# Ledger of designs, part 18: designed miniproteins, single chains, continued (3)

Each design is a single chain, and the fold is of that chain. pLDDT is the mean over its residues in the fold that is shown.

## One batch from the design tools (miniprotein)

Design m8595
Fold by ESMFold2-Fast:
Parts: C-alpha cells; sequence; structure tokens
Structure m8595 (fold): chain A 73 residues (1-73)
C-alpha cells in the first residue's frame, strides 16, 4: 500500500540520519542503496499509472531528503 511504502521510506530516512550522526557513512550508503532497490522493485510491480507516479514521486522526495542530510553532515 502507499501508506506502507511511505512508512518504509520514513524508517529508512531515520536510519540514514542515525548512521550519519555516528559518522557511519558506509552504513548510511548501504541503507540508501537497499531502500532504493526495494523501492524500484515496488515501482516495477505497480501496474496502476497514478499509483506508480506517486511511488516515483515519494522515492524522489526520499532521495532529496537524503541529500539534505548528507549536506548537513
Amino acid sequence: SLEEFRKKLEEALKKVEELLKKGDFEGAYKVVEQTLKWAQKMINETTDPEEKAELIKLTKEFLERVYELIKKS
């Protein structure tokens, strides 16, 4: 569901922030990589065009938020 997808991205973002605060850049990168791989799979499995567009938008917003966290590190 869109709600589960959104929650998963938020959990991943919190984990990335935690790892960056600890100076674990490799661990943060791994979480981002695994999250993107999962998100790409979910997008590829989604047949409805509007829902697919929302998943893509949420994934893009996740990446922008990760970028902002890295800039502050």
Scores: mean pLDDT 87

Design m8596
Fold by ESMFold2-Fast:
Order: structure tokens, then C-alpha cells, then sequence
Structure m8596 (fold): chain A 88 residues (1-88)
């Protein structure tokens, strides 16, 4: 996978992640979304650094800092894409 393909996948993943958090917050399902992210972060297949970034992105989103939430989610997504490439 090229660096450009990795960035495109990470951008799409970060946009989807933050978009889903925003919809959950707007629907009053923030705690349900937090639980889902914590479950994902507890997955042994998820690198600890990526898990920490996903949790931080979720807290930033719930604080209303959507720009920081996206930046953290994008960084986590890049780590996840790189981890998947290493499994090939």
C-alpha cells in the first residue's frame, strides 16, 4: 500500500469515526458511543497507542473540540492502517 493510499484510508476512517460520534452526541447516545469506543480500545488486535488516541479523540469530541477529535482519530487511523499492512 502506498503512503497516499494509507492517508486516504486514514482520512475516510477518521471522518467516519468523528461523524458517528457527532451523530451519537446529537442523538443523546454519547455514553453508548463511549462504551463502544472503550470496547474497541480493549481489543488486543488494536495497538495500545492507537487505542489511547481513539479514547482521547472521543473525549475531545464530547468536549466539543471536533478539530482535535478529528486530528486524534486521523493519527489513530494511520496507526491502524500501518498495523494491518504489517499483517500481510
Amino acid sequence: MSEEEKRELAEKAAEAFVGNLKKAVEAGRGEEARAAVRELAADPEVPPEAAELLLRATEAAFAGDWEKAYELAYEAALLLVEAEEERE
Scores: mean pLDDT 80

Design m8597
Fold by ESMFold2-Fast:
Structure m8597 (fold): chain A 89 residues (1-89)
Amino acid sequence: AEAEREARIRRAEAEGAARRWPEVARLLAEGASEEEAAALAQKGAEEGRRRELEAPLSPAEAAAAEAEARAALAEAFALIEREGLRALP
């Protein structure tokens, strides 16, 4: 779950920066510095990150997380039944 959420945040940051790409290209064409262009791209990334962090889990995402937790519990119980309590992580 943690790795998946981290990947989702990184995707949101990339999408946010990409949404600012036309403005970045325009600023560079108008003679703006690379630093100014990078700052605009970073602002886009921050906007994407904030949006992802503020978004509640959708019902589908909540259901998927619940199903994943349920599957992990079922696997743990199967290990206990197959190999005894020594197989508990």
Scores: mean pLDDT 70

Design m8598
Fold by ESMFold2-Fast:
Structure m8598 (fold): chain A 74 residues (1-74)
Amino acid sequence: MREELLALAREALRAALTEPDPAKRRAALGILESVAPGPPKGEIMSFAEWAERIAAAGEEARRRLLEALDLLAA
């Protein structure tokens, strides 16, 4: 279960961070931040650390990750 969520979190973060449309990127990152907050401006948190935090949210994370991926696929 956690491994599936971690894989989804990594995929969603990769897709959001590499999205060329700034509006889609902002919206997708907003969905991911609703699961687990990203690093505050000026603080350092790795991509891997943020993905782990998102995956730790459990079942709520799965729904949000799929929502973000659907948005980015549009």
Scores: mean pLDDT 73

Design m8599
Fold by ESMFold2-Fast:
Structure m8599 (fold): chain A 81 residues (1-81)
Amino acid sequence: SALEEQVLAGIAANAKAMLTADAKTRESLYTSARLLASLIEDEEKRARILAVLDELEARRDSIPEEERAAVAAEIEARIRA
């Protein structure tokens, strides 16, 4: 649906922004992404997206700057799967 497409786009945008944000902004982006994910009605899809966001937050300080574009593409693909 158009609503789900907008929600997925919002989750992906917040998740990608987490890769370049400072710690305080990243916490806000993570919270916003999780809130958007809660709007996904498919339980399995929602659980998968939440797991992707939690994994990204855990990986945050270990992602080199030169790998951020590749990780952003990976995260977007996983959210939209």
Scores: mean pLDDT 84

Design m8600
Fold by ESMFold2-Fast:
Structure m8600 (fold): chain A 71 residues (1-71)
Amino acid sequence: MSVYDDPAEAAAQARALLEELAKDPENVPTEVALALVGALINDPAVLAELGDRLAALGLDETAAVLRRAAA
């Protein structure tokens, strides 16, 4: 069983990555981290939800990347 084949598992991994980004967003290459998250998640609803959460954290540029992936 692969976490990447299960949207729920992929979403859990993405949330863990976002938690790390939230701790120190200035030192994490957010573009690279978000591109990786997008590659792990092929669910537009999950990508849109994560984009909204990132925008709430002030990461508008990375939120836009997730919104593009959701479209």
Scores: mean pLDDT 60

Design m8601
Fold by ESMFold2-Fast:
Structure m8601 (fold): chain A 94 residues (1-94)
Amino acid sequence: SKEEILEELKKLLDEFVEMAKDSPRYEEIKKTAEELLELAKELSEEDLRRVVNGMKAALEEMKTLDQESQHRLIYTLLKTAKKEAEEVIKKRKE
C-alpha cells in the first residue's frame, strides 16, 4: 500500500506542476516536486498518507482560485512540504 500512496502522490504532484506550467517559477516548482517525491519514499506510510491528504485538500482549494494565486500557493505548498519531509526524515534517521 505504500507503493499505491506514492503513485497517488506522484499524480497529485504532476497535477500541481501542470497548473504551474505558465509560472515564472515553473522550473523550481517542477524540481521541488521531483525532490519531494524522492524524499517521500523515505517517509512512513502514516506520514506519506498525511502528506497526500493535505495535498488533496490544497488541490480542491486551488481550483477555486485565480492563476496567480494558484502559482503562489503551489510554490509555497511544495516548498513547505519538502522542508517538513526533510525535518521528519532527519529526526528519524539513526
Scores: mean pLDDT 85

Design m8602
Fold by ESMFold2-Fast:
Structure m8602 (fold): chain A 78 residues (1-78)
Amino acid sequence: MRALSREFTERLRATLEDVARASGDQEFLARGLALMENAATSNLIAIGQVARHLGAEWADQAGSARLRALGEEAIAAA
């Protein structure tokens, strides 16, 4: 039941936390996690869109690329 959606939410959350630690932006991390948790109750497309949105807003280029890649993967898996 919804195992793939849960798996992607967990993996995207871990990536978001890792990216935020690299950038040092704890306030953005808190907002990003809240958006990801809310999207988890919807579907893979919603989770992927939130990840892409957060990646686009992040200044750290490596973290931005990681979030965008995972977001695209989640959308493709839907």
Scores: mean pLDDT 68

Design m8603
Fold by ESMFold2-Fast:
Structure m8603 (fold): chain A 112 residues (1-112)
Amino acid sequence: MTVAEALERASEEAFELVKERLKELGIDDPYIDPEKITLEDFREAVRKARAALQGRPLDEEVEPVDFSKVSKEELEAALRKLQEHILNSTDEKEKRIYRLAALLLQAYLREK
């Protein structure tokens, strides 16, 4: 299973794969403890990543994205949008979810 397939499935198996891949790639965030991330945090982060990739508000429910068809430029644009939300958010839980979404997209960009 690739990171793209894992982000499309958002399953428990996908979550375990992504945690291992982030560790292997050395992709981390000092505000994210991978051992404390829940499956629900992962699923919420995937929803935020999908919204960012589609240029939609991050609080809006969006349709699944075929991550295999996402361009590098679209990934970089989504990462910028997530970074803006991280900087502007005052809710630590929401900020953590945006940080996790950014880590997921960075892992995908790294494997692409």
Scores: mean pLDDT 76

Design m8604
Fold by ESMFold2-Fast:
Structure m8604 (fold): chain A 70 residues (1-70)
Amino acid sequence: AKLEIVVEGTVGEAGKAVTAAMDAAGVSEAGKAAAQREMMRGASQLAPEQRVRVTVKVDGDKATAVVEPV
């Protein structure tokens, strides 16, 4: 199944919101792990308090994430 999630908040808040949305949508554990890996990669240079817009796309066990400072 394809799922697109867009959230804004601090790095920590956005990460929690994406995880909650994936859980509510019934995303597989592999899909959640892929999305979390991509989100952490995108946020690796950012402070936890940095406000970001996070766009996550999940397709089965594949995911992409874009983390943009706002």
Scores: mean pLDDT 80

Design m8605
Fold by ESMFold2-Fast:
Structure m8605 (fold): chain A 107 residues (1-107)
Amino acid sequence: LHPNASQEVKDLIKYLRENVDGLISVEPSEKDPDVLEIKVKKGVNLNLVYEAIAAALPSLTVGFLKSSAIIEEKDEYTLIKVGVTQEKTLDLSVQDGIKDLKKAVGL
């Protein structure tokens, strides 16, 4: 567990490890302890990850998590970056918006 992660984030990580089939790893991001980097096996239903987070943190809905999560497909796993506070979920949504804008203008 990241030493700067809050107790709530540590409890969430434990819950995810116990409740998500096909979980490879879950750890706070090196840059931001309120962002989780979740690695799951290829073919895992990502809705199970969002549902587990929403069950542990009921202030976050499955729909909100799903719309804001950054998904990176790797050769051996799927990486999911998810904010575990309302503020960080909004920050990730803004990053996705900037990425879409850069793509639209050819940058």
Scores: mean pLDDT 71

Design m8606
Fold by ESMFold2-Fast:
Parts: C-alpha cells; structure tokens; sequence
Structure m8606 (fold): chain A 83 residues (1-83)
C-alpha cells in the first residue's frame, strides 16, 4: 500500500517536471534565449531533486527510478537546446 502511494507521488513529480521541460522547449522554439531556457531547466531540475531527496528517505527504490527518468528528460532538453 505505501509502495503504491510512493509510486503515485513519483509519477506526479515526474509528470510536473516533464510538462515544465516541454513548456521550456516550446518557448525556446518561439524565440526564448537559450541561456534563459537553460536557467529555467536548471531551476526545475534542482526543485525536482529536492523532492526526490525527500522521497528517497521513505522509498529509495522509487526515488532512484524517478531520478533516472528525470535525468533522461533533462539531458534530452539540454541536447535539444544545444542543437
């Protein structure tokens, strides 16, 4: 039961960060400065990492999985901004 709740918390955290990364990509496509896009992405990633650190205290396995997923999405956005 607690594992299921922690899974939903991880999914919500991932979904929020993912949506914000997509919004940054759209803003970049519409003329946002790459440095501003980078700064916004870094802020979102830092906030997500703080929430993952709290989740890690109660469920290290789910925290590790969502951290990996967020790292992949962040890196994909960074690669896009550098292209």
Amino acid sequence: MQETINGFRALALYGEAYLQFRQIRTAYDNGMDPAEAQARADAIYAEAEKQIAELEKVDPAIAAKVRQQLQQEYQALMDYLRS
Scores: mean pLDDT 84

Design m8607
Fold by ESMFold2-Fast:
Structure m8607 (fold): chain A 88 residues (1-88)
Amino acid sequence: SKKEEALKYLEKGIEAFKKKDYNSFLKYFQKALDLYPSEDIKKLAGAIILFEKEEKEEAKKLLEEVIKNSKDEKLKKLAEELLKEIEK
C-alpha cells in the first residue's frame, strides 16, 4: 500500500536524522508525504524543521501531539524515536 511505502521512507528519514543528515531527512519525509499525505507525518516533518531552526520546545510539542493522539502505533513509535534524538 502507499501507506506502507511511506512508512519505509519515514524510517529512512529517521536514520538520516540520527546521522545528522537533515537534508536527506527532509527529502525522505517529502517523499513519504507525496505518497501518503497525513497530518501525523506533517507534524513529524514540521517538528524537525522547527528543531533545525532551534525552536526545540515547539518541535517537542508537535512530537508529543503525535505520541498522544495518533491512532497509528508505527507513527507513535517514530515520533518517540525523533523525540529522543532531539532531547540529546
Scores: mean pLDDT 87

Design m8608
Fold by ESMFold2-Fast:
Structure m8608 (fold): chain A 84 residues (1-84)
Amino acid sequence: MREEVERVNEEVVRLLQEAVAAIEAGDGERARALVDEAVALAERALPAMARLGAEELGLDEAEVEARARAHLAALRDALLARAA
């Protein structure tokens, strides 16, 4: 579980770093594609991440997942705005 979450986090960070590099290079289309890929990967991992977070914090798993989804959506919107 933890190793899977760490692996996904590493991949998401790598994709986001590539997206930022694409933004800096003026390649908005590539940046958007990389952001979408990173968000899709993070979305797929959210149930496992929410379960781990709920166990560590003693919170409701569904509540942790909902908050994580909201933060992910905000991050996506911010990065896509920079890519435009």
Scores: mean pLDDT 77

Design m8609
Fold by ESMFold2-Fast:
Structure m8609 (fold): chain A 65 residues (1-65)
Amino acid sequence: MLMLELMLTQTRGLADYLGSVVSKEEGEKFYNEALEATKDVKSAIQKRLEMLDRAAEADKRKEEE
């Protein structure tokens, strides 16, 4: 998650730079394109996190109960 967040922050910076050098529309397009790519990775990560969350919840319940 942190890695993706860092990449998005870097992409936003690059989009802002493109907006100042080329045009705001170009920067916004680039940022949106990066967000789309990130969505695919996020979906894969979310699936893994859901599995981990389920396992952790089962373990927690056994220890608390």
Scores: mean pLDDT 70

Design m8610
Fold by ESMFold2-Fast:
Structure m8610 (fold): chain A 74 residues (1-74)
Amino acid sequence: SMKEAMKRALEVVEEALRSSPSLAAASERVRQAADNEKDPLLSEILRELADLIAASPDWAALFDRLAQLVEELN
């Protein structure tokens, strides 16, 4: 389902953010996860989230956007 795919994608994003020194590095890791993902729905969501990370001006802006996505899942 979309909700399950988004939850899984957010777990991948959390791991990338925790293990990356910068937003650019985190975006790259999420994009690589998308490229290696066999589920087309999850792959597309991961690509959208990688673009979101890359487009974010700072960590605070990214966390605000991620918090909104989490709220929409509940």
Scores: mean pLDDT 84

Design m8611
Fold by ESMFold2-Fast:
Structure m8611 (fold): chain A 81 residues (1-81)
Amino acid sequence: SLIDQSFQQSVDMVNTSQQTFPGVMTDDQTNDMIVTIGGTITTDNDINGMITNGNPVPTPMDGIGMMNHYMVIHGNVVTNN
């Protein structure tokens, strides 16, 4: 239940831009994390005009070992408009 809620929240947060993120997304309020292995998190909004370097990596507040909950997804997470 909590993990399902955190997953939906993270997916909704990622669905804000057509950006490719390194395979980490965090929720600071619940101290939850989604990590992708062998893939990336992709959103539908384009920010190429604003950022010329690589996409930002979300920094975990306490790291994986200190998170209340974490979820590991093998492969890509894609959100679309």
Scores: mean pLDDT 40

Design m8612
Fold by ESMFold2-Fast:
Structure m8612 (fold): chain A 86 residues (1-86)
Amino acid sequence: SEEEEENRHLLETLEKLLSAINEARQQKLSLEELRARIREIVEKERPTAEQLELIIEHLRQVAEIRPELRAYLDVAIDVLREFKER
């Protein structure tokens, strides 16, 4: 169904974003490289404004539970907000 396809796409996009965040946490990506990687993921996956809002909210909740990830999550959230405002 369309809803199942949309949910699968949302989860795949989120998994790619979290993978990039984890690479930055492991010092395999700088914060600037992370920002570029997040932009590339969003440009390729083209999430809807509604999906972007859901992802942003999820990442904000993760930052509250895992404060050690906050710097990386904030970079991702900033990029996602840029795309939402376009």
Scores: mean pLDDT 85

Design m8613
Fold by ESMFold2-Fast:
Structure m8613 (fold): chain A 66 residues (1-66)
Amino acid sequence: SLEEKQLQARDLFEELLRQGASVEEATKKAEAVFGKPSEEQKKILEEIGRKLREIGDEFEKELKAK
């Protein structure tokens, strides 16, 4: 189902980030799992990407502070 594909894409995205992949690379691979993404799937991927950029920015600020 669409919901199962969304969960698979999210899990893959998170796993790739844990392995040190960039948000862009993780997004590309997650999109491959979805195939041709719909408008709704694109929104979910954008939301995940934004959330992870926020985490990355916070990490970068912590590293810059010391």
Scores: mean pLDDT 69

Design m8614
Fold by ESMFold2-Fast:
Structure m8614 (fold): chain A 115 residues (1-115)
Amino acid sequence: MKELEEKALQKVPEEELERFRKELREMAQGDEALAEAAYLLYLAIITGDKEAAREATGRLVEALKASTLPQEQKIAIVSFVIPGAVDQDELRAAVAALDKERLEALVLEAIDVLS
């Protein structure tokens, strides 16, 4: 995370990363594991690190499985991290199914769109 965060600071201001982390914590309603997993995925996407994105997607899916948050809130958190350039209906379906492979494909597509 720290190395990935330092790389992200070369692309976005520190204030933007701090604001994004704060919003994720608020959306996760005290679920620190979910907030952390979502933040790691965000860092991987903005840095274009496909290997980090695959690992972060796996961690996010496990955090989503463990979370007691309503499904709509889980979808909102994932949509906040993955830019709206991807198909939102496919994103909703992947989160609802906790489909790691489908979610990973959408994340990699988001990285390619941002590149």
Scores: mean pLDDT 82

Design m8615
Fold by ESMFold2-Fast:
Structure m8615 (fold): chain A 98 residues (1-98)
Amino acid sequence: SPAEEKAKELEKKADELVRQGKWDEAGNYYFKAAQYYLAAPFGATEAGIPFALVHKDLVPEEYRKKAAELFRKASDAYRKAGNTEKAQLAEDFARFVE
């Protein structure tokens, strides 16, 4: 899936940002990677992400699990950046999609 490949590229970029200590940017890329995994069954478009959030039960479990893991990585990165608001938002998304 083009969306799944994009999600993997975004996760790899986030991992590189973590190595550089750029925690807030890393959180942004992990969060975006999670959104692309949710959009993967519906196509890699901006419209696909809101559809997946409304219809999460139509997203296969494997994609929801990977998205939850990436939202938690985003939450951890935001916490290390001191961005408590974005960390909480990412954790809320992780709980919602699992």
Scores: mean pLDDT 82

Design m8616
Fold by ESMFold2-Fast:
Structure m8616 (fold): chain A 62 residues (1-62)
Amino acid sequence: LDALGEKVKETLEKHPHPKIKALAEKIDQFRAYAEAGLLTPEELAQIEASLQKEYDKILKEL
């Protein structure tokens, strides 16, 4: 999730698109939930896979 978050933020700096900004905010929120102990490692892996697919779809629209 950390690597994906950095990649999305780097893309946002180059392409300040609302969809990329929203995705970066979602990733930060899920990282906060993970640090608070609200998510299991399995849930984090599923969320990361879902967010990666969303990121890939947004990149095709750029």
Scores: mean pLDDT 80

Design m8617
Fold by ESMFold2-Fast:
Structure m8617 (fold): chain A 88 residues (1-88)
Amino acid sequence: DEAEEIAKAEKEIKEAEALAKEGADLVQEGLESGDKEKIRKGIEKLREARKTYEEVAAKSKELREKAESLAAIMDELAEYAKKVYEEL
């Protein structure tokens, strides 16, 4: 059932969006406090969200473009956070 496949993929995107928010919040907190460990944990969560988006893009033709765009955003955020982490 195409509708069931799409609904499942949309649920995976929503779960990854929640994880991405947790990651972004941890990076922000780490930057504000100079806590490298929080920044590192935030980067890990952003990378986990990216992996989920890539998996959705591979499995769902209907959501591929959206998932690929979200994965690219996660990659950019994680790389930026990593550069700041290395400067601390």
Scores: mean pLDDT 85

Design m8618
Fold by ESMFold2-Fast:
Structure m8618 (fold): chain A 64 residues (1-64)
Amino acid sequence: SETLLLVLELMRGGTETMAEIIREGAKKEKDPEKKQKGLQFAEESEEGARRLEEEIERMKEEME
């Protein structure tokens, strides 16, 4: 579905942007525990964006 592809592209872009915001926030965090948790959450969000990118490429291939 072209609509599903559009939604996935928007989710990927949004997830990538949020991961950047979270990572920058975590870098500036003064509490070591919160900093570590924030950096871990940023890494998990970056991994989520990578998985969305893989799904998008798979869908593009299937639309051929």
Scores: mean pLDDT 83

Design m8619
Fold by ESMFold2-Fast:
Structure m8619 (fold): chain A 91 residues (1-91)
Amino acid sequence: MSLIEELKELAEQLVANAQDPEKSAELIKKLKEKVKEVIESAKPEEAIEALEFALDKVSEAAERATDEETQLDLAMLQIYLAAQITALKNL
């Protein structure tokens, strides 16, 4: 499995587990770690596409989340992903 495929799977799992605060916290941590790996190893164009997919999925998870702390963590993750995408586009 490629790093990009792993990132996409983590993003999809986050949507599926958006209403589970403990699982969401674990997945958010893993997704942030995987984003760093993708940025360091993938071509900028491939990293941008992968991060845009992840941002879309994190937005879906935020809409499904019912726990306020999870909603805040997901909102912060959206800001983080948007910032990383912007940085990559300016390379």
Scores: mean pLDDT 87

Design m8620
Fold by ESMFold2-Fast:
Structure m8620 (fold): chain A 62 residues (1-62)
Amino acid sequence: GLDEDIDGAKNMAEALAEDLSVSELKQGIEILDKHKDESTMTPEQVDAAKKALKDGLKKKES
């Protein structure tokens, strides 16, 4: 669904992180960082999404 709150952004990023490879997760984090000020997401939503992707990356690299 269209969930614009921080928890929604985090949950979507967590779901994506499960499907993405290590390389794709690294690329996704870079894209979010590059476009944080150009996104329709709030800075807090971007940070939550980046955190979820980084946590997914850490689990896959372990």
Scores: mean pLDDT 72

Design m8621
Fold by ESMFold2-Fast:
Structure m8621 (fold): chain A 68 residues (1-68)
Amino acid sequence: SSLEEEARKIIEELKEAIENKADVSTLNKLLMRAFEVAARLQEEFGPDHPLVKELAEVIEEALKYLKE
């Protein structure tokens, strides 16, 4: 699948995991994948691409959820 499709999928999976109060192990696995996809998206499309920004926001939301 394209990087954009992978990004949309991981954004949705992270949002769903937060909504469903997924365990730390599940969120950590999703975050590892999200960081990998975010790095590849930023390299390919640059930091101002809408998907790069949306994925960064969802990652931040997941990290805030895990911190508290």
Scores: mean pLDDT 84

Design m8622
Fold by ESMFold2-Fast:
Structure m8622 (fold): chain A 78 residues (1-78)
Amino acid sequence: IKELGEEAEEQIKKGTKEGLLEAARKFVEVARILEEQGQYRLAGEAYREAARLYEKGGAPEEEVKKLLERAEELEKKA
């Protein structure tokens, strides 16, 4: 988890669209791990951050929407 978060931050610092998309993918992985651990609020926050990074990276609106919907579902469980 720490390693994935650190790798995501390094990708964001690069400022490229590719870096933003890579960071978004790492936040999705963090969110999945947190969800498996029952940390639904933190998992929701990670999905929201992934959605934000996907949007900045130019990912399709559909992908951003799916991540935000997942975050809302998990936040309600927390």
Scores: mean pLDDT 78

Design m8623
Fold by ESMFold2-Fast:
Parts: structure tokens; C-alpha cells; sequence
Structure m8623 (fold): chain A 66 residues (1-66)
């Protein structure tokens, strides 16, 4: 998926490992229509509130790019 690939690249650009980005990106994309759910998913994946907010911003930017 183009969107999954863009989200993964955005996470890597913020300093996440390629392995962590590849695991999280599909989960964020599955929640793309609900930013609150995407944030909760990121927190459930082990992210802090600050990291989860960054992940949601990356998802929004990737959606705007496709």
C-alpha cells in the first residue's frame, strides 16, 4: 500500500527503527478515518502520549500526500 509506505517512511524520518515503523504503519493506516483511535492504537503499541501525537501527525501528512 502506498499509504502504508508513506507512513513507515515518516516514522523512520522521526527516528523510529525500520522494523518498528513497518510493524506500526499498517495499524495506523487501518485507523486512518479515526485520529483518536489511531492515537490509542499507538499508545497500545507502547508509545508515549508525545510519540502517539507524532504518529497521528505523520498519518495525517501521508493521507494528504496520496
Amino acid sequence: SLLVNLVARGLIDLGYSPERAAALAPRLVAARDDPERARELAIGFGMSEEEAEEAVRILAAAQAAV
Scores: mean pLDDT 82

Design m8624
Fold by ESMFold2-Fast:
Structure m8624 (fold): chain A 98 residues (1-98)
Amino acid sequence: MEDKKRALEELEKEIEEYAKATGVPEEAVEYLLKALEYIKKGELEKAKEYLEKAIEASPSEEHQLAIKLAVGRALKIEGVGEELVKEIEELIREAIAS
């Protein structure tokens, strides 16, 4: 409960480390961090918008999977629920197909 803020901060750092390890473009990382910021604020529509931009800036399937996993963890930490996780998965699927 009170650990949510710390868990999200740790996730943000983990994302930055993953980007360095896997070669995720800095632009994609910036959009992903913005999406997490909006998840923290409960502004889920803005979070989806920035997530879409992060995926579009990440041309590899490997990087897109890493983004999906990071966002899924953030949504679970915030307790947003499976319905939004499913919507995020659809967004990722559409961005990959484009």
Scores: mean pLDDT 70

Design m8625
Fold by ESMFold2-Fast:
Structure m8625 (fold): chain A 67 residues (1-67)
Amino acid sequence: SAVEEARKKMEAKAEELKAKYDGEVKLKEFRFTDSATGKEYLLFVAYVLDENGYVIESYSERVLVPS
């Protein structure tokens, strides 16, 4: 499914960030409904923070949740 593909892609990006940076890598998942269309989406965000809490690098993917 598109959701499973997006999740695997973002997990791979999180592992890439862990390999590239010796720091705290976060992978977040947000579910939301577009009130105008009634369509449900998942937003995945993978990012790494520096010692001061600033984002060094990030990736995101938005995918439509199948009905």
Scores: mean pLDDT 83

Design m8626
Fold by ESMFold2-Fast:
Structure m8626 (fold): chain A 84 residues (1-84)
Amino acid sequence: SEEKKRELLEEAERLRKEAEKLREEANQQIDEAASLTKRARDDPANREKDVQQRKELLARAGELASRYREALERAEKLEKEAEE
């Protein structure tokens, strides 16, 4: 019981650390997309390319955010199992 509880909590901690990395990566994509939004406004000649690149970055950020939520949900389930 005690050993199984420890293993569940260790796995949950690992998943929370993985989730934080995914969140950081998602935020980096969002920040880059914001930079491209400003550049597209200031440079009409490259606007279409910058808008497309922004959409791709936001799509990647969305995927990373989904993986972040999945990792947190798994961690929370393991923490709850450890309380039993």
Scores: mean pLDDT 86

Design m8627
Fold by ESMFold2-Fast:
Structure m8627 (fold): chain A 55 residues (1-55)
Amino acid sequence: MPSGALGPGAAEALAADHGDTVEEAVRAMQERQGVSPAEAETMLAAVRAARAAAA
């Protein structure tokens, strides 16, 4: 497992390997921990950017 779940490096690795799984994890954290929409949006943007870079 990459260290950390929602770090920029972890998001990049997970986006390349799973992509959608990281987005789902961000949504689950938003529900459980009340992560702000802005924070969740930042993590989703990181996943999307990593996927775009991988293409």
Scores: mean pLDDT 60

Design m8628
Fold by ESMFold2-Fast:
Structure m8628 (fold): chain A 85 residues (1-85)
Amino acid sequence: ELEKLKEEILKLLEEIRKLINEFKEKNKNFTEEDWELIEEGEKRGLEEAKERLEELVKENKLEELKELLEEAKQYVDSLKKILEK
């Protein structure tokens, strides 16, 4: 279970990274709120989430890992919604 959660979270973090790169490449008609979400996603979705993932895996914090998984899913959904504009 722990290993599967780690793999799912890592996959979502990679998806977030790809989506952020796609936003940077499109560079068209994004609102201030869209850029704030991208900045938040880069900081929390990539940097902080990766650090948190490593710590939670070391501590066997399954409940917190599930919360991190849901946070990552929400960021992916939010980024995809903006990208569809």
Scores: mean pLDDT 74

Design m8629
Fold by ESMFold2-Fast:
Structure m8629 (fold): chain A 93 residues (1-93)
Amino acid sequence: MKAEEEEKLKKYALLVAEGIYYAMKLRKEEGSEPLTEEEIEQLKKMLEYAKTISEEAAEYMEKALELAPEAGRELSERGREEAEKFLEELLKK
């Protein structure tokens, strides 16, 4: 039971991390701000919920939240490479 929920949450966390990366990349190309405060608050709410189900899944979500503000603020050509590297690290396990 718990293992199935943990697996779903881990996959969801990876999808969120990928979505954050591509959203920031697209917005950077459009000249828009990478992430809004509202989006960051939604990610925090998802993290709090994940913690009630699985600590491991919550750690994946927390890494996504850490990546989002920094990569989003400095998403240049160099920042894109760093964001991709961080996503590869998140996908390892």
Scores: mean pLDDT 59

